Designed miniproteins, single chains, continued (4). Designs and how they scored, part 108

Each design is a single chain, and the fold is of that chain. pLDDT is the mean over its residues in the fold that is shown.

## One batch from the design tools (miniprotein)

Design m15997
Fold by ESMFold2-Fast:
Structure m15997 (fold): chain A 77 residues (1-77)
Amino acid sequence: MAEEYRKKGEEALKQGNWKEAADYFLKAGIEYDKQGKYAEAAESYRNAAIAYHLAGDTQKALEAGKKYLDAESKARA
């Protein structure tokens, strides 16, 4: 469930586990996107991009950033 993935991402951030936090936020964003909740998807993708960047995963940070921009565009439509 999108909300549960978001909570797991937040918990991983509190533990300093950037990669696991990013993976959970990415999953949350994908689930919110599937539900048409584009504002929540954008926030989750943005958090995933930041967490992947902190984890040193430049490719996944870029991919999450692109998903963030797409979801933000849909949220404004």
Scores: mean pLDDT 86

Design m15998
Fold by ESMFold2-Fast:
Order: C-alpha cells, then structure tokens, then sequence
Structure m15998 (fold): chain A 91 residues (1-91)
C-alpha cells in the first residue's frame, strides 16, 4: 500500500511537470498511472468503493487534461479526492 501511494505521488508530479511543458498527452498518461496506483493501494486496504470513485473521476480528469482543459480537470480531480476520502473515513 505505502509503495503504491509513493508511486502515485511520483506520477502526479511527472504529470504536473509535463503540463508545465504544454505536453497534455504526457500529463494525462502520468495522471492515469497515479490514479491507478492510488486505486490499487485503496483496494489492498479493502476500500473498494473509494478505489472505484478515484478511478472514475481520474479517467474523466485525464480526458480533460488531454483536451488541455486543465481547470475542469483540476475541479473533477478535487471532487473525486474529497468523495473518496469521505468514504474512507465513514467505512
């Protein structure tokens, strides 16, 4: 779990670096990898609902990043993170 969360963080950083370079396709690719590693970490902890939420919002956010719609991508990502964390606290 911890190793997957660290990999997720590294991919989010790489996504942000690609975004600063205007490389939206690369940013989306790294973002998807970050989402997948985080979702796997949640599944290993038995938090399957939180993992599903992160995957669904993550895929939508990644598509928006590919389109260069960074503000909407950030909004979708933020909403998904809050919802997943809330599910983790309630469970």
Amino acid sequence: AKELLEESRKHYKLSNEALKEGNYKEAARHFREGVENRSKALELQGKTEAAEIIREYGEESARLLEEGNTSKAASVYSSGNIEAIAKEIEA
Scores: mean pLDDT 78

Design m15999
Fold by ESMFold2-Fast:
Structure m15999 (fold): chain A 61 residues (1-61)
Amino acid sequence: SEYQQLVQRLIATELRIIGLELDRERAIAAGDNARVAALDAEIQQLQAERQQLQQQIAQLE
């Protein structure tokens, strides 16, 4: 179903964000400002995708 497909995509997106947030903490600990900035950009992109998926799921509930 469309609902199941969107929920699976949401879960995958959430796991990806968690992984990048952990990478970001490691980059901060290393003082790698360039990597922190790159990870922030990727996280922001995925957060936008997550919000779009949440909106689509809400419309099906």
Scores: mean pLDDT 90

Design m16000
Fold by ESMFold2-Fast:
Structure m16000 (fold): chain A 74 residues (1-74)
Amino acid sequence: SSEIEKLKKEIEELEEKIKEIEEEIKKLKEELEKEKDEKKKEELKKRILELEIELGILQIELGVKKLILKKLEK
């Protein structure tokens, strides 16, 4: 059905965005481990926290959409 196709597309778009944010967090954490300046460390920690919050929200949205898809396919 068109509803299932739309939902699958939304899930794919969310999975792609989640992957991009996870990769950005990983890069920032690697940068944080190499950083010696305390002010820059604080800025990196703040950016990581902001991205981790966004990631958490997107993971909840993905979980809900996957649950809906599972119910529609059964």
Scores: mean pLDDT 89

